# Ledger of designs, part 78: designed miniproteins, single chains, continued (5)

Each design is a single chain, and the fold is of that chain. pLDDT is the mean over its residues in the fold that is shown.

## One batch from the design tools (miniprotein)

Design m18876
Fold by ESMFold2-Fast:
Structure m18876 (fold): chain A 106 residues (1-106)
Amino acid sequence: VPLTPEQIVALEAAARAFRTLAENLPTKSIDEAYQAALEEGERTVRELAEKYGLTPEQRDRVIAGVREALEQTKAILSQMSKEEAIEFLRRAADTLEAAVRDAKAA
C-alpha cells in the first residue's frame, strides 16, 4: 500500500531525528542529544511539508507526532545505560531509514 505524503514526511522526519539522537548521545547528555534531535525533526518536517504540499494542519500533526515519539523515547532511554541507548537508537534509525527508502521506491 503506497504511503500518503503526510506518512512519508512523518517517517523521514522520525528517521532523521532518531539518527541525530544516536549520533549525539556518544558525546552529549541525553537532554542535549534530545534537543538536537527535536530541532532536526522539526526542521525536516518544515522542509518536506513544503516539498510534498502538506497543509499547515498536516504539518503541525507531523511535528506533534515527532515530538511525542521523541518524548516517549527519552523516557525509555532514561532507564538504559548510555551504551544500550546508543545501540537501541542506531537500530531504530536504521529501521526507519529502510522504511523511508522502501516507501519512496513504491
Scores: mean pLDDT 84

Design m18877
Fold by ESMFold2-Fast:
Structure m18877 (fold): chain A 100 residues (1-100)
Amino acid sequence: SRAEELLREGERALEEGRFEEARRLLEEALRLAREEGDRRLEARVLAALGRLYRAQGRFEEARELYERALEIYREIGDGEGELEVGTELGLLRLEEFLLS
C-alpha cells in the first residue's frame, strides 16, 4: 500500500538522520493507515515515530508513541510486535536513565 511505501521511506530517512523528512513521511503513513483501517500498519508506523523521537532525545513523546503501538499490538494479538515494542521501551528507559 501507499502507507507501507511511506513507512519504508520514513524509516530510511530516519536511518539517514533526515528527521524532519522522516517525520513528514511517517505522519502521512499514519494518516493513510488509519484511513485504511490497517491496525497492524498503524502500530508499525507509531513504533517508527517512537524511534524518530527517541533518536532526537524526545523521550516522553517516544514513550507515548511506543505505548500506543503496544496497545494496538495487544488488541490484534501480535506477539512479535508486542515483544519488539516492549524491547524498545526497555531501551528507551535505559537511555533516559543514562542521560539524566
Scores: mean pLDDT 89

Design m18878
Fold by ESMFold2-Fast:
Order: C-alpha cells, then sequence, then structure tokens
Structure m18878 (fold): chain A 67 residues (1-67)
C-alpha cells in the first residue's frame, strides 16, 4: 500500500475506536482525516469508495454533534 493509504487505514482505526468510546467529535475528525488520506492515495475505485465511506461517517457524526 502507499504511505497515504496506510495513514488512511490508521486514521480509520482510530476513528472507529473513538466512535466506540462515544467520542463522536474526535471520531468525526479522524474519519475526515481518513477520507483525505484515501483521496491522496490515488484514483482507484477502491480508494475512492473508502474515501466516500469515511467522509459519510464523518458527516453523519458532525450532524449529530451540531444538534
Amino acid sequence: MSKAEKEGDEALKKAEEAEKQGDLKTAAELYRKAAGYYLKSGDSPELVKKAIEAGKKAQELEEEIAK
């Protein structure tokens, strides 16, 4: 994997852990970072899919926090 893809996977794991602990703000920030890393990794359909999925999770958590 590229370094950016690796960093994306690490950010995703941290986001999942933060979400599991109820730290929705930190989880949203980490999901955003993961999406950014996946977008920097390349244009493959798999990387784009990972970026979209991480971005969606971040947006859902951001909307929940903004209530």
Scores: mean pLDDT 81

Design m18879
Fold by ESMFold2-Fast:
Structure m18879 (fold): chain A 68 residues (1-68)
Amino acid sequence: MLEEALRKLAELEEAIRNGAPTEEIERLVAEIVRLAAQLSPADRAEVLARLQGLLDAYMAAVDAANAA
């Protein structure tokens, strides 16, 4: 389960890097959150922290693009 969640985080990172549509990003985020809910508190915290880091980077890139 943790391994699957980490694999989905890698898929999300790749999707963000490749400029995937917002709908695909949102779908991957929802799937990661669903997987995280099934983990121990420690593993869930790690997965959600990594997810937040990726989303922060994505939002910063979107804001930069909108400013240009």
Scores: mean pLDDT 81

Design m18881
Fold by ESMFold2-Fast:
Structure m18881 (fold): chain A 64 residues (1-64)
Amino acid sequence: SSKQEILRLIGQILRKIGEILDLELQIEKLRKVGGSQDEIDKLEAEIKRLKDDRKKLMDQLKSL
């Protein structure tokens, strides 16, 4: 596969990592102020989705 495709996949993976870290910071802030468990659960579900997407991108990269 082309170097351009590899770099594109790496870029997408890094963006997913950034999104996950931002959501984890939001959860940490909510826990510190005693935020609602429902809000934390929603953010955790979004993180799970992003991690699943990241895994698919990493699997694509490994197949190149």
Scores: mean pLDDT 88

Design m18882
Fold by ESMFold2-Fast:
Structure m18882 (fold): chain A 65 residues (1-65)
Amino acid sequence: VPAVADEVADRALALYKAGASPEEIRRFIDEEVERLKKEGMSDFIVELVRAHAAYRLRKAGVNPY
């Protein structure tokens, strides 16, 4: 797993712990994914980042998708 995937997941989890809704967390992940695409990251890695964040959120008890 690339370091950026854990960074995005950690930030998404911090939003959840601060009281963000699943919809707000999903928007955050979608915005981060779009930012990484604009910075030149491949679609494969970007979707891996999204999947890793969703996986860690589900383990914590929240499903943003």
Scores: mean pLDDT 82

Design m18883
Fold by ESMFold2-Fast:
Structure m18883 (fold): chain A 56 residues (1-56)
Amino acid sequence: SIEEIEERLKELESKARELGEAYKAGKMSKDEFNKKITELQKEAGKLYEELQKLKE
């Protein structure tokens, strides 16, 4: 459902925020941060496409 996809997107946004905080705190390298954030962006992109199809 649309609600399930929105919930998953919200979870990914929270994970992205945590990664940003960890990077700023010096707890991970720039390369690690970029890899993790790219993975989250790919997953979010898939969910946005699915959301768009359901709204059409």
Scores: mean pLDDT 82

Design m18884
Fold by ESMFold2-Fast:
Structure m18884 (fold): chain A 65 residues (1-65)
Amino acid sequence: KVEEYEKKIKENPNNADAWLELGKAYYEQGDYDKAIEYFRKALELDPDNIEAAKLLAEVQLKKRA
């Protein structure tokens, strides 16, 4: 749930996994702008996160459609 990940971020804003999960939640809801924002944040904190990089590319492509 979004609230659960927001709480984790509030407690530790460097939790890349929480940002990634929040991005996934918004992506599933069709909120591509928020998904892009949160995936970028996850990548800033963990640049080697292949999953975040792939999801960012995918959601950017969907937003263009």
Scores: mean pLDDT 81

Design m18885
Fold by ESMFold2-Fast:
Structure m18885 (fold): chain A 62 residues (1-62)
Amino acid sequence: LEEELRRLEEQAHRLREERRSLERQRRLAPPEEQPRLAREIDELDERYRALVLAAQLLRDSL
């Protein structure tokens, strides 16, 4: 369980970095890429929220 919590924290960190990269790309991207990048950011945000919730629930179970 503690190892799983660690993995979730690592995944959250990776997702935060990925989000920053995507946001920068979106600002510089041509109109053709805007919808795709926006969708990727939204999906990443959902994954991040799920990880935060999972980590919280896992921590509460310890």
Scores: mean pLDDT 80

Design m18886
Fold by ESMFold2-Fast:
Structure m18886 (fold): chain A 72 residues (1-72)
Amino acid sequence: SMEKEKREKLIKELKKIIEKLRKGEISVEEALKKAVEAGKKIGIEFDESYRKDTNKEEAIERLESIIELIKE
């Protein structure tokens, strides 16, 4: 379904963001901004509290948790 396709696309995009963040290719702020924008494009709104995190490990954990929630 279209909703499944949108969720799968978001999951792939979030995984790419996590990889770039782990490699130090993007900042925590950039990663969270991109994640929020990706979610909004498909009608999923993330809590703005994510934008206040400066800890890379915490940001990765939060993005991974979002992926698990989107899956089920």
Scores: mean pLDDT 75

Design m18887
Fold by ESMFold2-Fast:
Structure m18887 (fold): chain A 69 residues (1-69)
Amino acid sequence: SLGERGGALSRGAAAGDEEAREELERGIEEVRANPERRELAREIGETLRRIGDSFEEGLRTGEVSAAAD
């Protein structure tokens, strides 16, 4: 699903995975270039917000290393 894929790519990019970062950037570029994908932009935004919240919580609890930041 888009949410699961977006979450995995965002975490991979944060961890320094170049391929995940490249794929995430490609998806964002397509959303920006194509207004017809406005609904996907909303879902991506929600997914990124959830990942941001989870990442911040992980840093607070020590589940995610600061090096991934």
Scores: mean pLDDT 62

Design m18888
Fold by ESMFold2-Fast:
Structure m18888 (fold): chain A 60 residues (1-60)
Amino acid sequence: SSFKAQFYRSAAKSSREMAEDLIKLAKRSTPAQAEVYLKQAKDLEEQAKLNEEKAKELEA
């Protein structure tokens, strides 16, 4: 269970880092491209939150 919890925390961290990179790309993109990047970043942030919750449950 500890190994799985660590895996989910690592996945959450990676998703948040990817979201941050997409937000940075959006700032220097066209409005249409920025909209796509921001939606992808939001989806990744939601996935990170779910993975953090799963990690917490596994160590409960």
Scores: mean pLDDT 86

Design m18889
Fold by ESMFold2-Fast:
Structure m18889 (fold): chain A 78 residues (1-78)
Amino acid sequence: SEAEKLLEEAVKIAEETVQYMKEKKVPWDKFQEYLQRLQELLAKAYEAYKNNDVEKAKETLEEVKKLAEEVKEEAEKL
């Protein structure tokens, strides 16, 4: 249940980050790089959920949040 909520939050942040990249018209090469990194983190989040590993789910959510911040900072440089 807690691991499920953490997964749902990670997915939501990832979806919002992808939408933000589209709105800011992030260059295709950077878009693909960030999309792949988000997909890798979501795979980790799903594994943590599947194993009911709350600690790993929390760590992965923090990584998703950091990547979202990185995307925002990079988009501001465009």
Scores: mean pLDDT 86

Design m18890
Fold by ESMFold2-Fast:
Structure m18890 (fold): chain A 77 residues (1-77)
Amino acid sequence: AWNNLGNALANLNRLDEAVEAYKKAIEIDPNFAEAWNNLGNALANLNRLDEAVEAYKKALEIDPNFGEARANLKAVL
């Protein structure tokens, strides 16, 4: 629910609210790799690149084969 809300908010370019929704998804399920990757995307779009890097790294720690998170991390380094 929270991850889907974050996706809807990000699509509306309501990025600060998307970040809060993704953080709520992670609070409920800290091993939700997709929510960490989505948090990284929203943070990168806000030009919060150091925080985006940390979010992508957490997604990859949970799922080392998460190709999208790996590509996103490479793009912001």
Scores: mean pLDDT 88

Design m18891
Fold by ESMFold2-Fast:
Structure m18891 (fold): chain A 97 residues (1-97)
Amino acid sequence: SALLDELEALIADIESLLPHVPAAYQPRIRALLARARALLAQARTAPPSQQPALLREAARLVKEAAMLVLRHVPKELIPRAIGLVLRAIGLELDVEL
């Protein structure tokens, strides 16, 4: 699924900004991304009828992680973090359509 691959790519891009997030907020973001990855792994082996619910929850968690990154990155990385949030919103909308 293109959507599965795009969500996995977005998770990797969010993780690339984690070293620039204050240490206090990194565990929560890592937990959101780990849960999203587990849901994507389930979606890959799930029946088609169950995939939309798993992808919707994964997209929601990825968006929450991207928004937390945006809130806590240095000013120089804000444009990059905004790009990640917009990608997350777009992918969440793709699951709903």
Scores: mean pLDDT 90

Design m18893
Fold by ESMFold2-Fast:
Structure m18893 (fold): chain A 56 residues (1-56)
Amino acid sequence: MKEGSELVLKGQFYLLGRRFDEAAELYQKAIEKLKAAGDDDGAAAVERVLKAVQRA
């Protein structure tokens, strides 16, 4: 849980710096950590952000 949240925050930091590839990689890792922790709702929310970043 905490590790997934930390990866999301780092991804947001890279997104603000327009480092979209790095942000996408961090969000992907966050999704994997959230699913491993059983937080499927949190993983789904991050997946929506990842899809938006990949379209940008």
Scores: mean pLDDT 75

Design m18894
Fold by ESMFold2-Fast:
Structure m18894 (fold): chain A 66 residues (1-66)
Amino acid sequence: VEELLEKARKAFEEGNYEEAVQLLDEIRKQRGKLSPEELRLLAEAYDKLGDLEKAREFVEQLRAQS
């Protein structure tokens, strides 16, 4: 799981937002939930992809965990 998160961060930094989303989704499937860091990264990736609805959904999840 930690390896997947590092790969997701690298993909995001390289501008591969679709790959970052896929890797974060795999973490969710394996763990059943996303950490605040993972939710933030997923929200940012969706924002970069232009999916504002998904981005806001994950921002709301992040806020609910604070």
Scores: mean pLDDT 78

Design m18895
Fold by ESMFold2-Fast:
Structure m18895 (fold): chain A 86 residues (1-86)
Amino acid sequence: SLEALRERVEELIRELEEKGALRLAAALREALADGRREALRGALYAGELALEYYEKYKKAPDTDEDMEEVVELFKPEAEKLREELE
């Protein structure tokens, strides 16, 4: 359900904030506020691409958080959430 999916995204936002990934958390919060499936899918996919770029090139796009912990947290959950949004 959309309510269960919203709760999962809110939990992900909380965990990202605890790890200092404030920009990624803010992008997801903005997408939740938008309320559209495409906005949330877009934010999740953009986050995945940014972290994939970090893993491949050891460069983070203007972030000061511990990217290794953020990658471990975000990528598997974002993939699951995007599957639920299809």
Scores: mean pLDDT 75

Design m18896
Fold by ESMFold2-Fast:
Structure m18896 (fold): chain A 80 residues (1-80)
Amino acid sequence: MLTGEDIPALIEQLLSPDPAVVEAAARALAELAKDPAYARQIIELGGLPPLGVAGRSPDPAVRAAAEAAERQLLPIIAQS
């Protein structure tokens, strides 16, 4: 079960050389970002820059997962 305690580890996994690990981490962050409190925590812990890098990945599955996470974070960014 994913919780806010997993966020730092998931952000580190976005920097993995393994695209399968990056895709799984981005997907997990997208699910957590559905909760506004976790979405704020992801932004505060520096999740946005690694997600931006993942969104430019040559792997289409990684790009799709990163874009989904970024879409969930956009309403919180707009409130800042």
Scores: mean pLDDT 81

Design m18897
Fold by ESMFold2-Fast:
Structure m18897 (fold): chain A 64 residues (1-64)
Amino acid sequence: SMEEKGLKIAEEVKELIKKGMSAVEALKLMSEKYLSEEQRELAREIGEKLREIGEEINKKYGVE
């Protein structure tokens, strides 16, 4: 489901932030990585979900 995909991506973003990457950079990296796997219209919906997750993570764990 979309929720499961979003959670996987959110976990990887959190890991990158813990390693010293900013939330914005981590989200961009994950979005680019995911888009290379999902080149169809589904990737657009996932991209939107990644933006939401990135905002949540930035609020909780990091600042721009």
Scores: mean pLDDT 68

Design m18898
Fold by ESMFold2-Fast:
Structure m18898 (fold): chain A 63 residues (1-63)
Amino acid sequence: SEVKTYKITSGKAVDLDTGKVYEVGDTLDLVDPRVTEDGMLTATDAATGNRVLADAAGVEQLS
C-alpha cells in the first residue's frame, strides 16, 4: 500500500471511526488515498488505522 502525506487546508477532514474533525494545518499520512466522483478524498490514517474522509479540494499533497 502507498502512503502519501497531506496537509489540511480547509476544516473538512473527518476521522470516520471516531467522528473527530481534523483542523486546518494538520498533516496526515494517508494509506492508499483515492478521490471519489463527489470530490471526496478517502483513505486510511497510517498512524491510527482509522478511515478518513476529506474534501479533495481542502487538502494539499506534500509527498
Scores: mean pLDDT 84

Design m18899
Fold by ESMFold2-Fast:
Structure m18899 (fold): chain A 62 residues (1-62)
Amino acid sequence: SKLAVQVVGLALRALGAILDGDKEAAREAIEEIRKLAEQMSEEEKAEALKIAELLEKKLEEA
């Protein structure tokens, strides 16, 4: 879906920000993923939230 494509784009943005040391930009991208997840189907929402959780863990490790 269009929302799933947006989540992938935000996930790539968050990873790029983590690698660049921009924790603020990473946090913003993860928050946007969580907001989009609320508009998705149950299946797509579960995947989007899983992506957000993995990104949060990576951000904490950085």
Scores: mean pLDDT 85

Design m18900
Fold by ESMFold2-Fast:
Structure m18900 (fold): chain A 87 residues (1-87)
Amino acid sequence: MAAEQAGELARKGVEMGRFEEVVEELEKAVEWLEKQGADEKDIEEIRKLIEEAKRAYEEGDLDSAAEHLEKAAKLAAETAVRLQEKK
């Protein structure tokens, strides 16, 4: 899947009031990537972005929350593409 598309979908989800659903999907994606042998550095970066998004959401900053989840989704998609090219 294209990284840009993943990021756009995450951002739109937050804008539609589905922040918790987007977070759950990204957390599941991160668990799957880690199980598939993704680089620990990529996993840590994605988790950090999710935590930053949760903090922004708690403070009512939906724009920052959406931006952080968009970045997390893009990085997760890029990591997944790299794994899919391994045969």
Scores: mean pLDDT 81

Design m18901
Fold by ESMFold2-Fast:
Order: sequence, then C-alpha cells, then structure tokens
Structure m18901 (fold): chain A 55 residues (1-55)
Amino acid sequence: MAAEVEAALRAAIERGEEVDLPAMDIADLTDEQRAALGAAAERAAAEALRREAAA
C-alpha cells in the first residue's frame, strides 16, 4: 500500500470516519500497519466518547 493512502486512512480513522478497505489493500498491509490502524481507531473512539460524556 502506498504511504500516502495509509496516511489518509489513519487520518480518517482518527476523525472517527468509517473507511472501507478492499481485501487486496488489507492483504498488502503488514501486521504492524494493521495494528497501527486498529490502535488509531480505538483512540478516536475513546476520544469521541469522552467528548460526548463532557457535553
């Protein structure tokens, strides 16, 4: 996967946006890259929950 695409996916996940990855793109990701995307998604979800609780 191109670094530019990976950066865009991470940014979208951090904003709490849903991103659909085709199977081939997922297959091209390393275990490290998949873990990083998962961690970013969890952080975005936790932050969104805190903002809702604070509102």
Scores: mean pLDDT 63

Design m18902
Fold by ESMFold2-Fast:
Structure m18902 (fold): chain A 67 residues (1-67)
Amino acid sequence: ASMEEVIEEAYERLEAYKKEHPNNWPSREQLEKLAEDLAKKYGISLKEAKKAVLEAMRRLQEKMGAE
């Protein structure tokens, strides 16, 4: 899978979390677990998965008007 596909899945999971928890952002521990799950699912390194999760978070925060 392309890195963009990993970022898109991370974005969808983060958006789903935010929909269920409108007053909260995911914790560091929740983001780390998401990265571990994506690394295992896509057969990529944890470092690459963490990059994808951070990029997805950045995109979601920009969409919601956060800096």
Scores: mean pLDDT 81

Design m18903
Fold by ESMFold2-Fast:
Structure m18903 (fold): chain A 58 residues (1-58)
Amino acid sequence: SRVLERAELGREVSSEEALEVAREIGRELREIGDLIDKALAAKKAGDLEAAAEYFEKA
């Protein structure tokens, strides 16, 4: 049914808006995780100054 198809499309649009917000939050969390990984790698290499800098950015 055309009416049911249109209602489903409306739900998809609303879901896309919710997914956009979730995607933004996920991106920020991934960026923080990447900075922490770089800080830990620098610390393991003995570069405490670089490790501190990456940690401050996270």
Scores: mean pLDDT 72

Design m18904
Fold by ESMFold2-Fast:
Structure m18904 (fold): chain A 85 residues (1-85)
Amino acid sequence: DAAVAAARPYAEKGDEYAKKGLEAEKKGKYEEAAKYYEKAAEYAREAAKAVAEAGGSEADVQGLLNQAELLKKQAELAKEKAKKQ
């Protein structure tokens, strides 16, 4: 699948940063976690763009955009937790 292949580098980087965000959050490093989640969301959006440009389905593009929005919300929540420290 050409669309999946085009998205793979962005999806891999997004997963890497999402894992770093979760690890930072588990350690109470909320400001650091927010930055990692924001980076993960950026890569999810780039993956969605790559899928769209490769002629992938609207459902696959929307799935990646939904993932980016969830990561953005996780980053916002982490920022609110950081403000309370």
Scores: mean pLDDT 86

Design m18905
Fold by ESMFold2-Fast:
Structure m18905 (fold): chain A 66 residues (1-66)
Amino acid sequence: HMLSDEVAAEFHRLASEVGRRLVAEGKTPAEIIREVLEAMRKYAKEHGNEELLKYIEDLEKNRAPP
């Protein structure tokens, strides 16, 4: 499948980088989480991966990937 450990790590790294940028701009933790999640969704849509979208949903629902 498309979601491998490497893909998950890159995805997480992207989210972390976006988060750091938003912190530098004075965003609140809640705003950071929302923006990071949106960036991850954009990436998933660009690749057209349903598995990746499920991963994002699981992360948001339980705050932990499968």
Scores: mean pLDDT 69

Design m18907
Fold by ESMFold2-Fast:
Structure m18907 (fold): chain A 65 residues (1-65)
Amino acid sequence: DMDQRRDDAIRLADDAIASGDPQQLSQALSLTVRVSVDSVRSGDQQSRDRLADQGRRVSDALQQL
């Protein structure tokens, strides 16, 4: 289910950002990208946009380390 995968990826990313752990942030970025690609393939524009925003937040957090 795409909605569940999106929500799980977003929660993982939020947890990674809150933790400040480089490994968690790297894994969250990888998952967010993968789920985003899947959302594009399924035509889910809302999930794609939300995952793109979350990916930017994770990327920004990694750059601040």
Scores: mean pLDDT 82

Design m18908
Fold by ESMFold2-Fast:
Structure m18908 (fold): chain A 100 residues (1-100)
Amino acid sequence: WDDMVDRIMEILGISREAAEALLAELADQSREAIEAYLRELEEAKKTLDDAQVNTLRALLLLALAAGRDVSEALEITRNSSPGNAPLENARKIAELMENG
């Protein structure tokens, strides 16, 4: 897990405590699923600003909390452009909550 914590801290620019909390939220996911999640955030960081990356991270966590797997959550976040109004992200979150 220490390697995963270090990668989350590097990709998101967050504290160790915040990175450990994120991994705890993902505890039921496979290592391969968590690695896919981290690769998606790392790729997003290359083209998006930190606020947009944090928005996508929050959407992923909400999808997981709604009972979606990481692959499904990743697909939803890819289709939710942070360049579109925050309203579209809110609609996607509401859709997940209604259907989860």
Scores: mean pLDDT 62

Design m18909
Fold by ESMFold2-Fast:
Structure m18909 (fold): chain A 67 residues (1-67)
Amino acid sequence: SEELRELAEEYGVPVSVVEAAAASVKALYDLNKETLSPEEFRQEVRRAVRTVKNGKPAGLEAARAIA
């Protein structure tokens, strides 16, 4: 997706990293029955990407960092 590509360029990471972060954010909020605005979703994906870039795996650790 275009938005994920833009975030990948902004943080200097592969698009796959941003895709994994976005999937983790969506899964976390789906499990909690919460809805994010597009801007809130982008902010949470940014947090997850920063966590991964600093050597932490995407997924549960990234999801916990955004909670």
Scores: mean pLDDT 67

Design m18910
Fold by ESMFold2-Fast:
Structure m18910 (fold): chain A 105 residues (1-105)
Amino acid sequence: MEEAEKYYKKGLEAFEKGDYQTAIDYFNKAADIYRENGDEKKANEAYALSHEAGAKLATERGFYDIAASHYEDAALYYEKIGDTEKAEEWRKKSEELRKQAQAAA
């Protein structure tokens, strides 16, 4: 439990600094430990944040379709924990990015 919380906090610190790859790694480590311990809600929160970091990383690289897919996955995990407002926000962002990818092709 304490180890998962430490990884989660390190993920948030990396995310705040714009180090999205490091954020992904720490959020996935936290999520895996939460899942192994049967804490599905915390695991789903950490997976959602990992996908948000993945979306930001893909956006920085100009990979808008990949970014859109990550926001769709983040929305799914937020919906699993009852955060319907964040799920809706990220689905809209995904749709915007898919249109942007289409215009760039």
Scores: mean pLDDT 87

Design m18911
Fold by ESMFold2-Fast:
Structure m18911 (fold): chain A 79 residues (1-79)
Amino acid sequence: MLRDPTKSPEEAARDAVQAAYGSLEKARKLLKENKPKSEIASYTVAAMLNAVAAFLLTGDETPLKEVKEKVREIEKEYE
């Protein structure tokens, strides 16, 4: 299992949100460094997967909406 079995759903969701924002920050850094689109996309995908996991665990749409918008901003800049 990708989920830590010792964590509550709330703790797992907080970890997923942190992982999503971490991946998003890495993607933005790679974008500023003019790294390949494929490398940047690997981190935006990771951010979306973690944001979806947090939403499924808590039902809170706010982090998912924020991450989705930030991914969209990054994708526009590397075209």
Scores: mean pLDDT 79

Design m18912
Fold by ESMFold2-Fast:
Structure m18912 (fold): chain A 68 residues (1-68)
Amino acid sequence: GIETLIKNLEEMIKNNIVGDSSSVSSEEKGLALRDLLAGKPVKLFDKEELETIIKVLRNGLAERERQR
């Protein structure tokens, strides 16, 4: 679920499993993001990008709990 994905992304940051996406196209980033969200190991995003993804996922979880 989303909670497991957040944990996996936090572990990637903690273990410095980060990439450099500065030279990567928006299309390639989109494909990598899709694979990352599907739970596939993708070493493309830097720490700030992974933190942004975690923030978006946490906001989505909070919104789902508010709608219950």
Scores: mean pLDDT 77

Design m18913
Fold by ESMFold2-Fast:
Structure m18913 (fold): chain A 46 residues (1-46)
Amino acid sequence: SKVVELARKNAESAKKMGNPTLARRYERLAKDAEEGAKKLGVKEEV
């Protein structure tokens, strides 16, 4: 989803700015949304 991609971009920007705590927050949001969608959307992992 676009929101996940935007969160990842924000995380990268925060890292480049030297703000790793903010970067981790965005990464967590992106990972949580992505993994949630994958685990719920993917019936079987092959």
Scores: mean pLDDT 72

